# Designed miniproteins, single chains, continued (5): the designs that were tried, part 34

Each design is a single chain, and the fold is of that chain. pLDDT is the mean over its residues in the fold that is shown.

## One batch from the design tools (miniprotein)

Design m17150
Fold by ESMFold2-Fast:
Structure m17150 (fold): chain A 58 residues (1-58)
Amino acid sequence: SLEEELEKQKRALENIKRTNDFVDEIRKAIDEAKKYNPNLTPEQRAELARELIRKRLE
């Protein structure tokens, strides 16, 4: 039904917002780590992001 479709879309939007908030948190964590170690390579930043994603999803 149309109501079921609207509920699905609402949940999808909530998931997108949650993902965006988490991405912002990862970005802040990387920026903070970069202040502590300005020589962080793109590979090290990617690894840090992957670890943060893993920890939050576990």
Scores: mean pLDDT 77

Design m17151
Fold by ESMFold2-Fast:
Structure m17151 (fold): chain A 83 residues (1-83)
Amino acid sequence: KSKEIRQQVDQLKKEHAKHLEAGDYMSHGITKVAIVSASLQLAELGDKDYAEKVLTELRDEALRHGDDDLARRLDEAIARIRS
C-alpha cells in the first residue's frame, strides 16, 4: 500500500544519498531505477503529488550531474503521472 511504498522510496533515497556522498553518482544506476519504479507505483496508487515531487527532485539532480538522458526520461514520467 501507499505508506509502505513511500517508506521504500525513502530508504532508496537514503542509499542514493550515501552513494552521492562517496562521489559515485554514475556507479549506482540500479538505485535510481528503483526510485523511479517505486515512485510510478505510488502514482498508480493515487499518491501522485509525492511521486511527482520525488521524480522532480531526481530529474533536477540528473541535470546537475549532466545526465540529460535520465532527465528527459523523468520529464516523460512526470507528464504521464499528470495525464
Scores: mean pLDDT 78

Design m17152
Fold by ESMFold2-Fast:
Structure m17152 (fold): chain A 60 residues (1-60)
Amino acid sequence: SSAEEQVRLDTSRRAQKEIEEVLKQAEKEGITDESEISQRIKEVGDRVAEEYRRRLEAVR
């Protein structure tokens, strides 16, 4: 695969794993507020999007 394809696949897998960890941590803490869970997921998404952008720049 091209370097860009590899970055895309790696980023997608990392995002899924981190979202799963957020959900597990929320359950562990007894958090049932959908708004708080959504905010935590959004924070993961924002960070992953920033890393994806930086990695794409690096392989161009």
Scores: mean pLDDT 81

Design m17153
Fold by ESMFold2-Fast:
Structure m17153 (fold): chain A 53 residues (1-53)
Amino acid sequence: MKANSAEEAKKVLKESGGSIKEYVIEHDDTGGGIQRANNIKNVLESNGVTVKK
């Protein structure tokens, strides 16, 4: 499943109990898409998850 917001990313991490090690983020080339991807990446990386595009 794709996380479409920082809040959704936090929920996924919490529910996984730390089992998520890597995550792939996809985004469109719009400013909003880039901003959402950056917010999700920051949340995941601050919780020790490796983020790839």
Scores: mean pLDDT 65

Design m17154
Fold by ESMFold2-Fast:
Structure m17154 (fold): chain A 62 residues (1-62)
Amino acid sequence: SEEDFARRVLELRNLMAERGLTVEQIAAAAGVSPETVEAFIRGEIRLSDEQADRLLAAARAF
């Protein structure tokens, strides 16, 4: 849903800000391109629930 998408984007952005994480660190940990992470946090692309959860799990692991 749109609300789930918006919530996941906000959560990832907040985790990155709180933990001082870069797009490159999240991308490497999640096994995706930096461009994918950048586009997602800008709200420019939608990821599957599984892909979005991988980004959040990567951020939480730091």
Scores: mean pLDDT 84

Design m17155
Fold by ESMFold2-Fast:
Structure m17155 (fold): chain A 67 residues (1-67)
Amino acid sequence: SAADHLRAAIEALRAGDVATALEHLGLAGRQAPSPEALAHIKAAAWHAQAGDLEAAIAHLRRALEVV
């Protein structure tokens, strides 16, 4: 589910594994139930690639609230 991939992405980011997090964000994005969830997933991917892991995790927590 999108929620399972979002949780996996959060754990990967906590471990500093951006590559694994981005794989899970891609899968979560394809299963996103709403434009709001997709927007948070996209924002999280952008922040993760920029090295802003705390901001990325915050967006994923927001995505989990709406999936």
Scores: mean pLDDT 88

Design m17156
Fold by ESMFold2-Fast:
Order: C-alpha cells, then structure tokens, then sequence
Structure m17156 (fold): chain A 82 residues (1-82)
C-alpha cells in the first residue's frame, strides 16, 4: 500500500468508527438485515463480544465490540504510517 492509500484507508476507518458510535441501533438493524451469516470462527475477543451482543439484541454492546475491532485496525494503519 502507498502512503496515500494508507491515509485514505485511515480516514475511511475513522469515519466508520464515528458512524458506529453515533448509530448503534442502526448498526444492529443493519446487521440483522444482513445477518443470517454465521461468520468465521471468532478468535478475537471483540469479535466474540460482538456475536454475543448481536444475539442479545444489545445495540450498545455490538457497537462497542465493533469499535474495538476498528480501533485495533486503526492502530495498525497508524503504525504503518509512522
């Protein structure tokens, strides 16, 4: 990836984090509309937490778990830019 591609990916990821934090119910509703997919084996603790929150109709818990996954990805992109 070029520096420009990394910066663009970081900006998009930060936008996604903000949207998830601001729209937890919309995220849950969207996930349910998408969501007959079982998904891959959940190895990351945040992905397991997301699955548990989704099963419990916990919009805030789902948003929190997904934000943690996105923040981990943001940290990796920031490290690549440093």
Amino acid sequence: MTREELERALAELERQIEWVRENPQALLDLAKAEGDEAGPALTHPALRAAAEAFAADDAEGLAEALVRVLEDQRARLRAALA
Scores: mean pLDDT 70

Design m17157
Fold by ESMFold2-Fast:
Structure m17157 (fold): chain A 68 residues (1-68)
Amino acid sequence: ISEDELIDLLVAAFRDPSKEPEFRAAVATLPEAEQIVLEYIYRNGAGASEEEIRLAARQMLASVRADR
């Protein structure tokens, strides 16, 4: 799965709870550090704008990928 597709699934899950299982299935295929980051954003992103969620996901994924 591409980063763009993954972030689109994250945003979709925030808009529609029925999309959460699809998002979780995609996240389960990733390295543990990326799973932790995306799970954190999903649990704590309530009230954030779509732009804020997309930016946070891109920045945190880039940081995790650079560190490992």
Scores: mean pLDDT 79

Design m17158
Fold by ESMFold2-Fast:
Structure m17158 (fold): chain A 89 residues (1-89)
Amino acid sequence: SSKRKEVVERLRRLAKQFESQGMLVTSQKLLKAAELVEQGNLKQAKQIVDEVIASLETAIGILPEPSADLQQQVEELKEIKKEIDEIIS
């Protein structure tokens, strides 16, 4: 579906952004989530996205000056999670 393609493209784009920021583990997790969406394993993809969101929110809470980019990336991941839920429904 077009929604699945959009979710995959957004996850891969975010993964490249995190890779460029040196966040290699986060990048690898999002690439795995994109692969799972392509395979139709939406529940596992959502679990990975949830884990990434939780990890980033924890990091934002600990960092003295979290960047606006990081906050925006978390919000985009939350939108992607909502889109995955809409595909499951």
Scores: mean pLDDT 86

Design m17159
Fold by ESMFold2-Fast:
Structure m17159 (fold): chain A 81 residues (1-81)
Amino acid sequence: MKELLKKLGLTEEEFEELVKRFKEKFPSLSEEDIKKLILDTLLKSPELAKLSLEEIYEKLEPILAFFEENPEVKDLLLKKF
């Protein structure tokens, strides 16, 4: 986890803040699922991790909303982890 965050240029504090905000917004998603979804998205689009915390949140929010509404698609994606 910490090694992946360093590769993306995110601090653990920034990552924990994102997870906290998304857990409050999407209570149906587990904290572990939120962490994996954030990491998957940022690993596929590492340029997003160079944005401000607020911009990262805005970019990830519709993606996490989609997975909360489509748990079967979320489960399929997370099988890769």
Scores: mean pLDDT 79

Design m17160
Fold by ESMFold2-Fast:
Structure m17160 (fold): chain A 71 residues (1-71)
Amino acid sequence: SPKPLTAEDAEFLKATLPPLTAEDLAKARELGPEAVALVERSAAILELYITDPEAALEEARRLAAEVEAAE
């Protein structure tokens, strides 16, 4: 079984990767290709969480750093 995340890691993941819906994807398409890429990457990280939660958390932290750097 995948190693369980700590409470702090779980809170970080929830803050970084809110649940994605068809409406969120539609809004991202309206905003442009960069927004679509962010939504798709977030969805991929959530899917990775099922298989490897530690790798998903690391990828979420990397995505958060890239978003911050783009500002």
Scores: mean pLDDT 66

Design m17161
Fold by ESMFold2-Fast:
Structure m17161 (fold): chain A 73 residues (1-73)
Amino acid sequence: SSEELHRILQEALDLLDELAPELSPSDKQELAGLVVQAVLEGEKGIRELEEAMREKGLSEETIERVVEFARRA
């Protein structure tokens, strides 16, 4: 539902604020949107999310935690 996707987006933003506070608001919004996409598209979305996080210089530990969140949502 639209309400559930909005909840996932907000929780992803909160998680990124905890794990990568140095990221710009624009980068956090982009990655949170990719988390929502990963929930909708599965493995393809997960790969795009992982690549975007690596390109932004996030640690493998942070990437693993964000991917786990997306897989559980």
Scores: mean pLDDT 87

Design m17162
Fold by ESMFold2-Fast:
Structure m17162 (fold): chain A 74 residues (1-74)
Amino acid sequence: SDEELAERLVEAALKGDLETVRELLETASDEAIVRALARLNAGRPVNKALVELLRELGVPEEVIERGIEEGRRL
């Protein structure tokens, strides 16, 4: 599920486990990534290190922007 994938992405990102993040991104939907980013960037402050990591791993900018915006609303 998107919720399960989002949680796994959050855990892997917080641990700095780049291999697991890459593997999860191969199967994760855009919605799962958006949900993970929203959780990691809840409220106004943006976790710049995690955003940069996702960019380096090829996550589309549109998906990153949606996740940040949804996190801002939490």
Scores: mean pLDDT 75

Design m17163
Fold by ESMFold2-Fast:
Structure m17163 (fold): chain A 84 residues (1-84)
Amino acid sequence: SMMEEMRRLEEKKRKLKEEIQRLTDEVLSLAEKLGNESTKKMVEATKKQALDAIEKNDFRRAEMHITALKNLKDQLEAELAKLG
């Protein structure tokens, strides 16, 4: 039904928004610990682009930005680990 399809779409959007927010928070925390101001600005821009993609139902673009945030998180975690 149309109502079921709309519900599935809304749930997909909620999950993607929650993942973007979680990843953004994690990356910003890591960037702060490393003193990386340029990364903070890039993360905010990426978050905005990802959320815009979700509003436009461009899930491929949204997933691309989520992957970029995950890769950035992994890189910053590796850099922080070298400091311990």
Scores: mean pLDDT 87

Design m17164
Fold by ESMFold2-Fast:
Structure m17164 (fold): chain A 87 residues (1-87)
Amino acid sequence: MPTIEELVEKVVEEILARTKDLKVENAAAHFRSLVLELAKLDPELAREYALKAEEAVRNAKSDEELLQRLVELNNEGSRHIAALKAA
């Protein structure tokens, strides 16, 4: 079974292979950092986020849609990290 770190690195590589848009690259870098932080607090939720990003890379119809999906995941993940740290 791949580790969360291996899964996240694979997803980021797939995103970067799909496009060279700097906004997507920045969103992917933020996503990587966020999932690795989330993995310290809730490994199962971190894995679920990595799988959602993988689904977004596979199913997004455009680079703009991929960017929107990644920004949404980053915003949701940031809220979850805040909630987990407060608990």
Scores: mean pLDDT 84

Design m17165
Fold by ESMFold2-Fast:
Structure m17165 (fold): chain A 107 residues (1-107)
Amino acid sequence: MEVTDEYLDEQIERLKKALEEAGLSEQEIKRAVVNFRSAAYLINDKEIVDALIEAVELYLQGKRDEARALLTEVAKKYFGDKGVERVDELFARGATPEELLIAVLPR
């Protein structure tokens, strides 16, 4: 199912709230929104975009294992072993919220 502007605006508001509740600065939130918007247009799949936001929300809540599991399932389903390798690299490095928003993008 394609990403519409209305859907994207709703997801951006959801992302902003999660980042604000986690105590990120206005500049960090603006950067995350720009990265998310770019990724969402490139992905153009609501299921992947929804999973990315949910994973960021879980990560910000300290539920890192749950966030990793969700991203791994999505990456495996849509991008195979290369997607799983990308998720593993990000979590091993201590991923930022902005990096998680692009975790399942192919190189």
Scores: mean pLDDT 76

Design m17166
Fold by ESMFold2-Fast:
Structure m17166 (fold): chain A 89 residues (1-89)
Amino acid sequence: SKEEEEFRKKMAEWVELAREGKLEVLEEEIKKSEEATKIYEELKELQEKTGSTIDALILLTSLVIYELLKRGDYEKAEEIKKEFKKRLE
């Protein structure tokens, strides 16, 4: 769908920003929404409990989950969150 194409384009942009090391731009995007900020803090807490630092992955995953929730795709949002958790184990 057109909405799915726009989402994929947005994801590609965020991935490119992360590859360029522009993590501050991704953080600013998260800070525009209280809901996105809550997701970021939840994933950051999960990551801190594992003793690893993958800031780019946390930022990207938070933005992806937030966009899925905004679209009403709750099942896919939960799948992404579970996959993130699994990668930290």
Scores: mean pLDDT 78

Design m17167
Fold by ESMFold2-Fast:
Parts: structure tokens; C-alpha cells; sequence
Structure m17167 (fold): chain A 64 residues (1-64)
């Protein structure tokens, strides 16, 4: 299984590339990081907050 840190990184990258932070993106995050959909959704939420504050994908990985 993957890690929440990798899920946060994947989520932040997708948001920075213009993806909308919704259910479909949360599923993509879960699959990319090899975590459950619940973990993917939580990580995407944290990644969005960090990106909204000017954070990078690397910052999201460190937070997850």
C-alpha cells in the first residue's frame, strides 16, 4: 500500500495542473498513491489548502 504523503503530493500536482478538487480527482489521487479512496480524499483536501496558500507539491508530500 502507498502512503498519505504520496497521496498529498499527487493531489497537489493534479491541482497545480488545473484539476478540479472533487470526487473524480480524489479517486485519481487514491489510485496514483495506492491508498484507499478515503485517504485519497483526505490527502486531496490537505493538498488543496496548501496549494491555495501558495504551497508546492513537495510541501504537500512533507505534510502528508
Amino acid sequence: MGSSAEAAYAGAKLILEGAEPGLETARRVAELANVSEGVGAAALGEAKKLVDQGGTAEDARATG
Scores: mean pLDDT 78

Design m17168
Fold by ESMFold2-Fast:
Structure m17168 (fold): chain A 90 residues (1-90)
Amino acid sequence: LANTLNKLGNQALDKGNLDLAEKYYLEALKIYRELGDKKGEAVVLKNLGYVEQKKGNKDLAIKYLLEAAKIYGELGDKTGELLVRSGIKD
């Protein structure tokens, strides 16, 4: 279910529907957190950060990207952590 919601969010984002993408990503985030799926949580937080960047909500975007970077770091995904952190500085 959560991975399907994340895919629906990606589809909405590709079509430029930022509000619909945010809705699906937030629903996926809730499920991943309830399941303790840290990898899924990090992916969705990264996607939410990208949505918020496109909406011009810079502070909220940074918050989501920092949370994703922290989780990638906790999982030992140093490449994922670095890529998300580099996006925060721009």
Scores: mean pLDDT 81

Design m17169
Fold by ESMFold2-Fast:
Structure m17169 (fold): chain A 71 residues (1-71)
Amino acid sequence: METVEVTFPLDATGEELANALRESGAGEKVVQAARDGGPTAMGAVAKLVEAGHLTRGEVVGDQLRLTVKKE
């Protein structure tokens, strides 16, 4: 299964996360799930988990590193 990897500051917005997913080639359902999480990156991550799109997530220092299904 194809995935995309994105890295953000812990204080990033949900919109920044959704836009980076789109730029990385994630499908519209994945991008929309992130947007549905509200204004914070952590809200977006929670929706990606709920929708089954997040395959891996880790905190590296002050950054979030996420591996997300492309479709």
Scores: mean pLDDT 79

Design m17170
Fold by ESMFold2-Fast:
Structure m17170 (fold): chain A 71 residues (1-71)
Amino acid sequence: DEALEMALSAVPEEEREEVKKLSPIEALEKGIERMKEALKQNSDNPVASKIGEKELEEAEKLLKELKEKEK
């Protein structure tokens, strides 16, 4: 459920219902794509970049763990 929470925090409010319909892996992959886009857009903001980098690392780690469980 942490995967879904991370994905929901990374996507706009209007996309949350769509994300809830996805599997945890699919939801987290969508969240990670949004996090990467946000980091690229906020490259000039050091505070936002540091927060986004940490969140991205945590999300990618969780995605790896979920994919390993599925295999």
Scores: mean pLDDT 75

Design m17171
Fold by ESMFold2-Fast:
Structure m17171 (fold): chain A 73 residues (1-73)
Amino acid sequence: MSVEEIIQRIYNTAVYYSILVKLGLITVEEAIAMVKKEGDRILKENDLTPEEKEKVREAVEQAIEDVKSMARA
């Protein structure tokens, strides 16, 4: 599976949880925890190169920042 597809899935996950925060259904802290859990699962379940693992970690950190930004907007 391509790293681009994994990154897109992480981003989509962040968008969904951000919507739930905006609707008042969960907290921003819960949304961040869910994104981190998804990232950890992806890193454990996929046989990735060190370069690909770094890109996935960067995508998770960006997704967390996106959740914080979208929740405050």
Scores: mean pLDDT 81

Design m17172
Fold by ESMFold2-Fast:
Structure m17172 (fold): chain A 100 residues (1-100)
Amino acid sequence: SAEDKLKELLSWLKQLLETTDFSKLSIEEIKALLEEIVKQLEELAKASTDPKVKHTLEIQKDQLKKLIEAIENGELSREEAAELLKEFLEELIKLLEEIL
């Protein structure tokens, strides 16, 4: 179900935030994590039947894709990308908890 996928995604995101040493991530590892989050949000959006939830998930995906593009274009340092990933994880967790 969409609720089960949402709970699984929340658990994974919380685990990432708790266990990841953001100071040690390479730019390539940051990009790979962002790409994986996009894939998880795509799967959740496909499983969701609520148009408001789908719309919110698409906005989050678009924000992540812009961050990935900024990394690919060399617009962000490793430190800036790590900080933005951490901030995005914190905000995404809050937003997904509000959907539950």
Scores: mean pLDDT 87

Design m17173
Fold by ESMFold2-Fast:
Structure m17173 (fold): chain A 65 residues (1-65)
Amino acid sequence: SRLEKFIKKVEEILEELLKEGKITEEQKKKVLEIFSKDEAEVNAELAEPIVLVNEKLEEEYRKKL
């Protein structure tokens, strides 16, 4: 499904960020959970990981152009 493909892509980006040392395992798990829940559950600890995921998604979009 569209959601499954999106979540898989987010997970791949989070794995890459974790490998680069930009986020922790805890932040990875919380960001994945947030993408299936309301924004009200986002806290300051997750703001940077979410921004990094969005930046990587934009780069992936540019590659398709």
Scores: mean pLDDT 67

Design m17174
Fold by ESMFold2-Fast:
Structure m17174 (fold): chain A 73 residues (1-73)
Amino acid sequence: MKATVTLTVAGRGVPVEFEDGSTAYLDIGASKDADLLVERGIKEGAELEVTLLDEKHAEVYSNGKKIGTFGIL
């Protein structure tokens, strides 16, 4: 599922909007790979591919490369 970052990455959660207009927060503060999101410069307008693993966890990709596995807030 495609998702767009709606604000510059700040604090624990990265706000995203999905293709259907629904919104969520990716919990970068609880993720082992949270630092990779920041280092890759994920910011407002960045397009991500999000694969839901369950109701609370997602894998996040950019241009076919895995950024990390995050909780969903």
Scores: mean pLDDT 70

Design m17175
Fold by ESMFold2-Fast:
Structure m17175 (fold): chain A 67 residues (1-67)
Amino acid sequence: MVVLVLSADVPFTREHVEVAFAAGARHVTIGDEHTVAVVVDESAREAVLAALQAAVPGTRLLAVLEN
């Protein structure tokens, strides 16, 4: 499992959470100030990251945490 920590210029919404789950995310936590933490299997990492970067303008990967 890995945790992707992402930020964007716009707030992450429930619709963006649904995009992450559709791409293979196992858990999503919306933080304050336009930040989200997404738990994924390593095999789903690229698909989830690409889907969120396509769906949410200005999405930036801040950190990848191994868990």
Scores: mean pLDDT 80

Design m17176
Fold by ESMFold2-Fast:
Structure m17176 (fold): chain A 59 residues (1-59)
Amino acid sequence: SGKPSDMAEMQRMLDRAEELIREGRLEAAALQAATVLAVSTPSEPDAIARAREILDRVA
């Protein structure tokens, strides 16, 4: 079950990960995306998909 506040925080973390990629801080970006994956549930597929895309970009 997704909560609007939890989803908003996950999206902020994913936005920060994308900013960190632009700054060349790939390790920090990976940590943000990995944290979203760790706290997301199967009912939050959009957050999971976006976090996986970020991790793919920093690999």
Scores: mean pLDDT 78

Design m17177
Fold by ESMFold2-Fast:
Order: sequence, then structure tokens, then C-alpha cells
Structure m17177 (fold): chain A 89 residues (1-89)
Amino acid sequence: SEIEKDKAHPKRDEAIEKLVQGLKAFDAGNYEEASRLFLEAAELAKDMPITVALILIALTVGSNAAKRRGDEEAAKLFEETRDKVAELA
């Protein structure tokens, strides 16, 4: 199971910590820092398909939230980051 492989991975805790830090940065409006942290989490999680999928969902939600606020630069940053993360999946 991919979920079982993800859970047993030695980099799992570090990848999840980076994902959580990215979400906190996003909530604070620090979109460039959030994008960087999501990319770092994805690189750590490249052998963990479930964790990569969660990062992709977070980036999609972030892009859509930025578009709803009229922040086209933040939306573009999250879309470009999502595309980079998708190449790891």
C-alpha cells in the first residue's frame, strides 16, 4: 500500500513538518515562504505519493483562495509551485 510506504518513510516527519510550516505561512499571508516550504516538503516527500498528493491539494486550494482575493501574483506563484511539485509525482 502507498499509504503504508508513506507512513514508514524515514523522511516522513520532516516532510510533514515542512508542509505544516507552509500552511502556517500561507495563513499568515507569507505566500512566497509558503511556496518555498511546500517545495521543500515535496522534495523530501518525492518517494511518498500520498504526502505529495496532499501538498498538491494544499497548493491548489491556496491558488484558488488567492484568486478569490484578487491576488493574481500569489495565485500564479502557487500554480507554478504546484507544477514543480507535480513533476515529482
Scores: mean pLDDT 78

Design m17178
Fold by ESMFold2-Fast:
Structure m17178 (fold): chain A 108 residues (1-108)
Amino acid sequence: MIDEAIKKILDAVKRIEEALKKNDFDTAREILNELIDWLLEQGIISEELAELLRELVDLLLSLNDPSVILGLLTVLFGEMMDHIENNDQEGLLEVVQGFIRGVEAMLS
């Protein structure tokens, strides 16, 4: 399960990078939501975390800067993968909440 989750995240990041290089924010959103839905279906993330991740996706894409979005997503997924490998659900929640606060501050 965990190894499959890491592979799924890495594959999603590559697909998101492709979409963002083309300024295709709709495809990037679809890939992100597909990943969130899959992680939830596998029990890797909670319903609460899935809802927060969907909120974070909306906030990130609203920055309308592909390079900034890709950089933030790369850091986010790196931290998420570390917490997933350590079965640290509280750490996952804290990371996502931290990114939401950070992006909201950038939009203010």
Scores: mean pLDDT 85

Design m17179
Fold by ESMFold2-Fast:
Structure m17179 (fold): chain A 94 residues (1-94)
Amino acid sequence: MIKVKLDVSEEDKKYIVEQIKKQLEAAGFRVKDIKIEGNEITIEAVADRRIPLRDVELKLYNKKGELVKSATARTVLRGDELVLEEVEIEIKKP
């Protein structure tokens, strides 16, 4: 599970969510749920055990293409699914 705290505009929240979603999908994960509650975004993703077990590096960029935050989400095997361990990301200015 990925939790992101954002003190940014709704347009910037959408941009950050799309980046995380694309990076998770590129790593072989299926986004199961996205909850946006005020300044907090929670993303839940799972993958089939057929993909290699690895940590997922998330790199979040602002609209100028500058890196504003990086985080590593650890992958754990739970039954026949790969899940992300909880990681919290705080972005005060993208």
Scores: mean pLDDT 74

Design m17180
Fold by ESMFold2-Fast:
Structure m17180 (fold): chain A 99 residues (1-99)
Amino acid sequence: SMLEKAAEEATKVVRELLNSNSSKDPSLIGEIINEGIRAFVATLISELLGEPVGKIYELLKNNPTLLGRADELVLRYIAGKMSEEELKEELKKLIEEVE
């Protein structure tokens, strides 16, 4: 499943960053969670659109508003309020707006 692949990649990123965080600083934990969200969304968009995950990750990193909009669409899909095809079309439009 595309969703399972995105969740696995996000979990991997969060675990790697938590294992390297020796200070256990609460502000760094928030940034680690945000990196996990970015990895999840980037992997999901990459699988849906057939774009390189690195390209999508950089677009999301450089465009925080795009990340917020993409996250909202992904949450609607996970909640069963949007089909995979509808999600794909809406994400494609968002990416085209910033390219």
Scores: mean pLDDT 79

Design m17181
Fold by ESMFold2-Fast:
Structure m17181 (fold): chain A 67 residues (1-67)
Amino acid sequence: ATAKEKACSLLQQFKSPEEFQAAAAKDSSIAAFVLGQCKNGTFGKECEGIAPADSVEDAYNAIKAAC
């Protein structure tokens, strides 16, 4: 599977941005992987301009829209 497919599968496990944020806080590998793919342009322009450290909810919504 591609990095994009893996990130989408991870996000699909969470019902809300709040659940994703809580999971990312407990496991930094989730935050690092998913938000890193956002910064690297894996999901295109939708999340490239988002500062993941400041807006985990915005990043979650942008990635979900790209999936």
Scores: mean pLDDT 70

Design m17182
Fold by ESMFold2-Fast:
Structure m17182 (fold): chain A 101 residues (1-101)
Amino acid sequence: SRLRELAERLLELATRLSEAAAAGDLDAVAETVEEIRELIEEAIELLGETPEFRAALEAADALLAALRGGAPRAEIDALLERLLGAVGTVITRLALEEARA
């Protein structure tokens, strides 16, 4: 199922995002966030836009803007936690939709 594949890939990317952030690899953080955005946009094409999907895209865009703007590490860390929480909510939603199909 594509919904299961999206949920599994998002979980993998959330792990990579945490590892890249812990390593201080901000380029890898930005690359991983872009991949997360693409998977959420695919989920929107399959299921329609939901508040959870919109919140995750907004969190991703905020983190990317902070990275481009050279925001302080504390701000980047707060936005990273926000994105990880939103991605977790998206994964849960995809798993519930898969169970209904």
Scores: mean pLDDT 88

Design m17183
Fold by ESMFold2-Fast:
Structure m17183 (fold): chain A 92 residues (1-92)
Amino acid sequence: VTPEQLDLDVELALLEIQVAIAKISLPRAENMTVEELEKQIEFLKKVIERADEVAKRFRALGDTQGARDAEQVSKDARELLKKYEEILEKKK
C-alpha cells in the first residue's frame, strides 16, 4: 500500500463519518436555528468538494472501488444538502 493510497483511504473514512453524522442529525433539523442550518449547509458543500477531489485522486491511482465509494459519499452529501436547504427555506 502506497502512502498516497493510505492518505486517500483515511480521507474517505473521515468523509463517510461526516456524512453519517449529518444523516443522524437530519431528524433534529426542524429544531435547529437558521444559523445552525446555514453552518450545516456550508459543511455539506465542503464535504461534496472534498469527496469529488478524493474520487478523482482514487481514479488517478487506478483504484476504481475507492473512486466509486467517494462518488457515493458525494451523492449522499448532495441529497442531505437538498434536505437541509428545504428545511432552512421553510424557516425563512
Scores: mean pLDDT 88

Design m17184
Fold by ESMFold2-Fast:
Structure m17184 (fold): chain A 70 residues (1-70)
Amino acid sequence: SEVDRLIEEARELLKRLPNMSLEEQLKALLRLNEIQGRIEDTGDREATREMSRILDRFVGELQRAIDAER
């Protein structure tokens, strides 16, 4: 399904995060936000919860990277 493909894309972005530049991390965050919106629009509650968990983990890692540059 489209939802399953979007969740898998989000998981792959999270897995690649440690090997991303800051620019790539920011582009990935924008893509994750797009994926979250598309999944929320489907009304799939389980996929929405899974996507929220992926995004929370990604944002946490990105925040730590940004804080390290200060």
Scores: mean pLDDT 83

Design m17185
Fold by ESMFold2-Fast:
Structure m17185 (fold): chain A 72 residues (1-72)
Amino acid sequence: MEPQLSHEEVSKGVKAANEKVPLSPQAATQLAVMLTRDINPSKEEIKEMAKKTGVSPSTVSKAVKAAQEAIK
């Protein structure tokens, strides 16, 4: 079965990530979009988001991990 993340699940993950790693509204929105496609984004997708939002790839990676933990 293909895992589908609802908007609510993604929002919960992004909120948890933002509590651990403060994100701008733009960065939070891009994280939500990325997670709706794949909860385990590639390193290249993380770099792309970092470039779009002006956040470091390390910060995006930490936010993704925090969101993954919250969604579970």
Scores: mean pLDDT 75

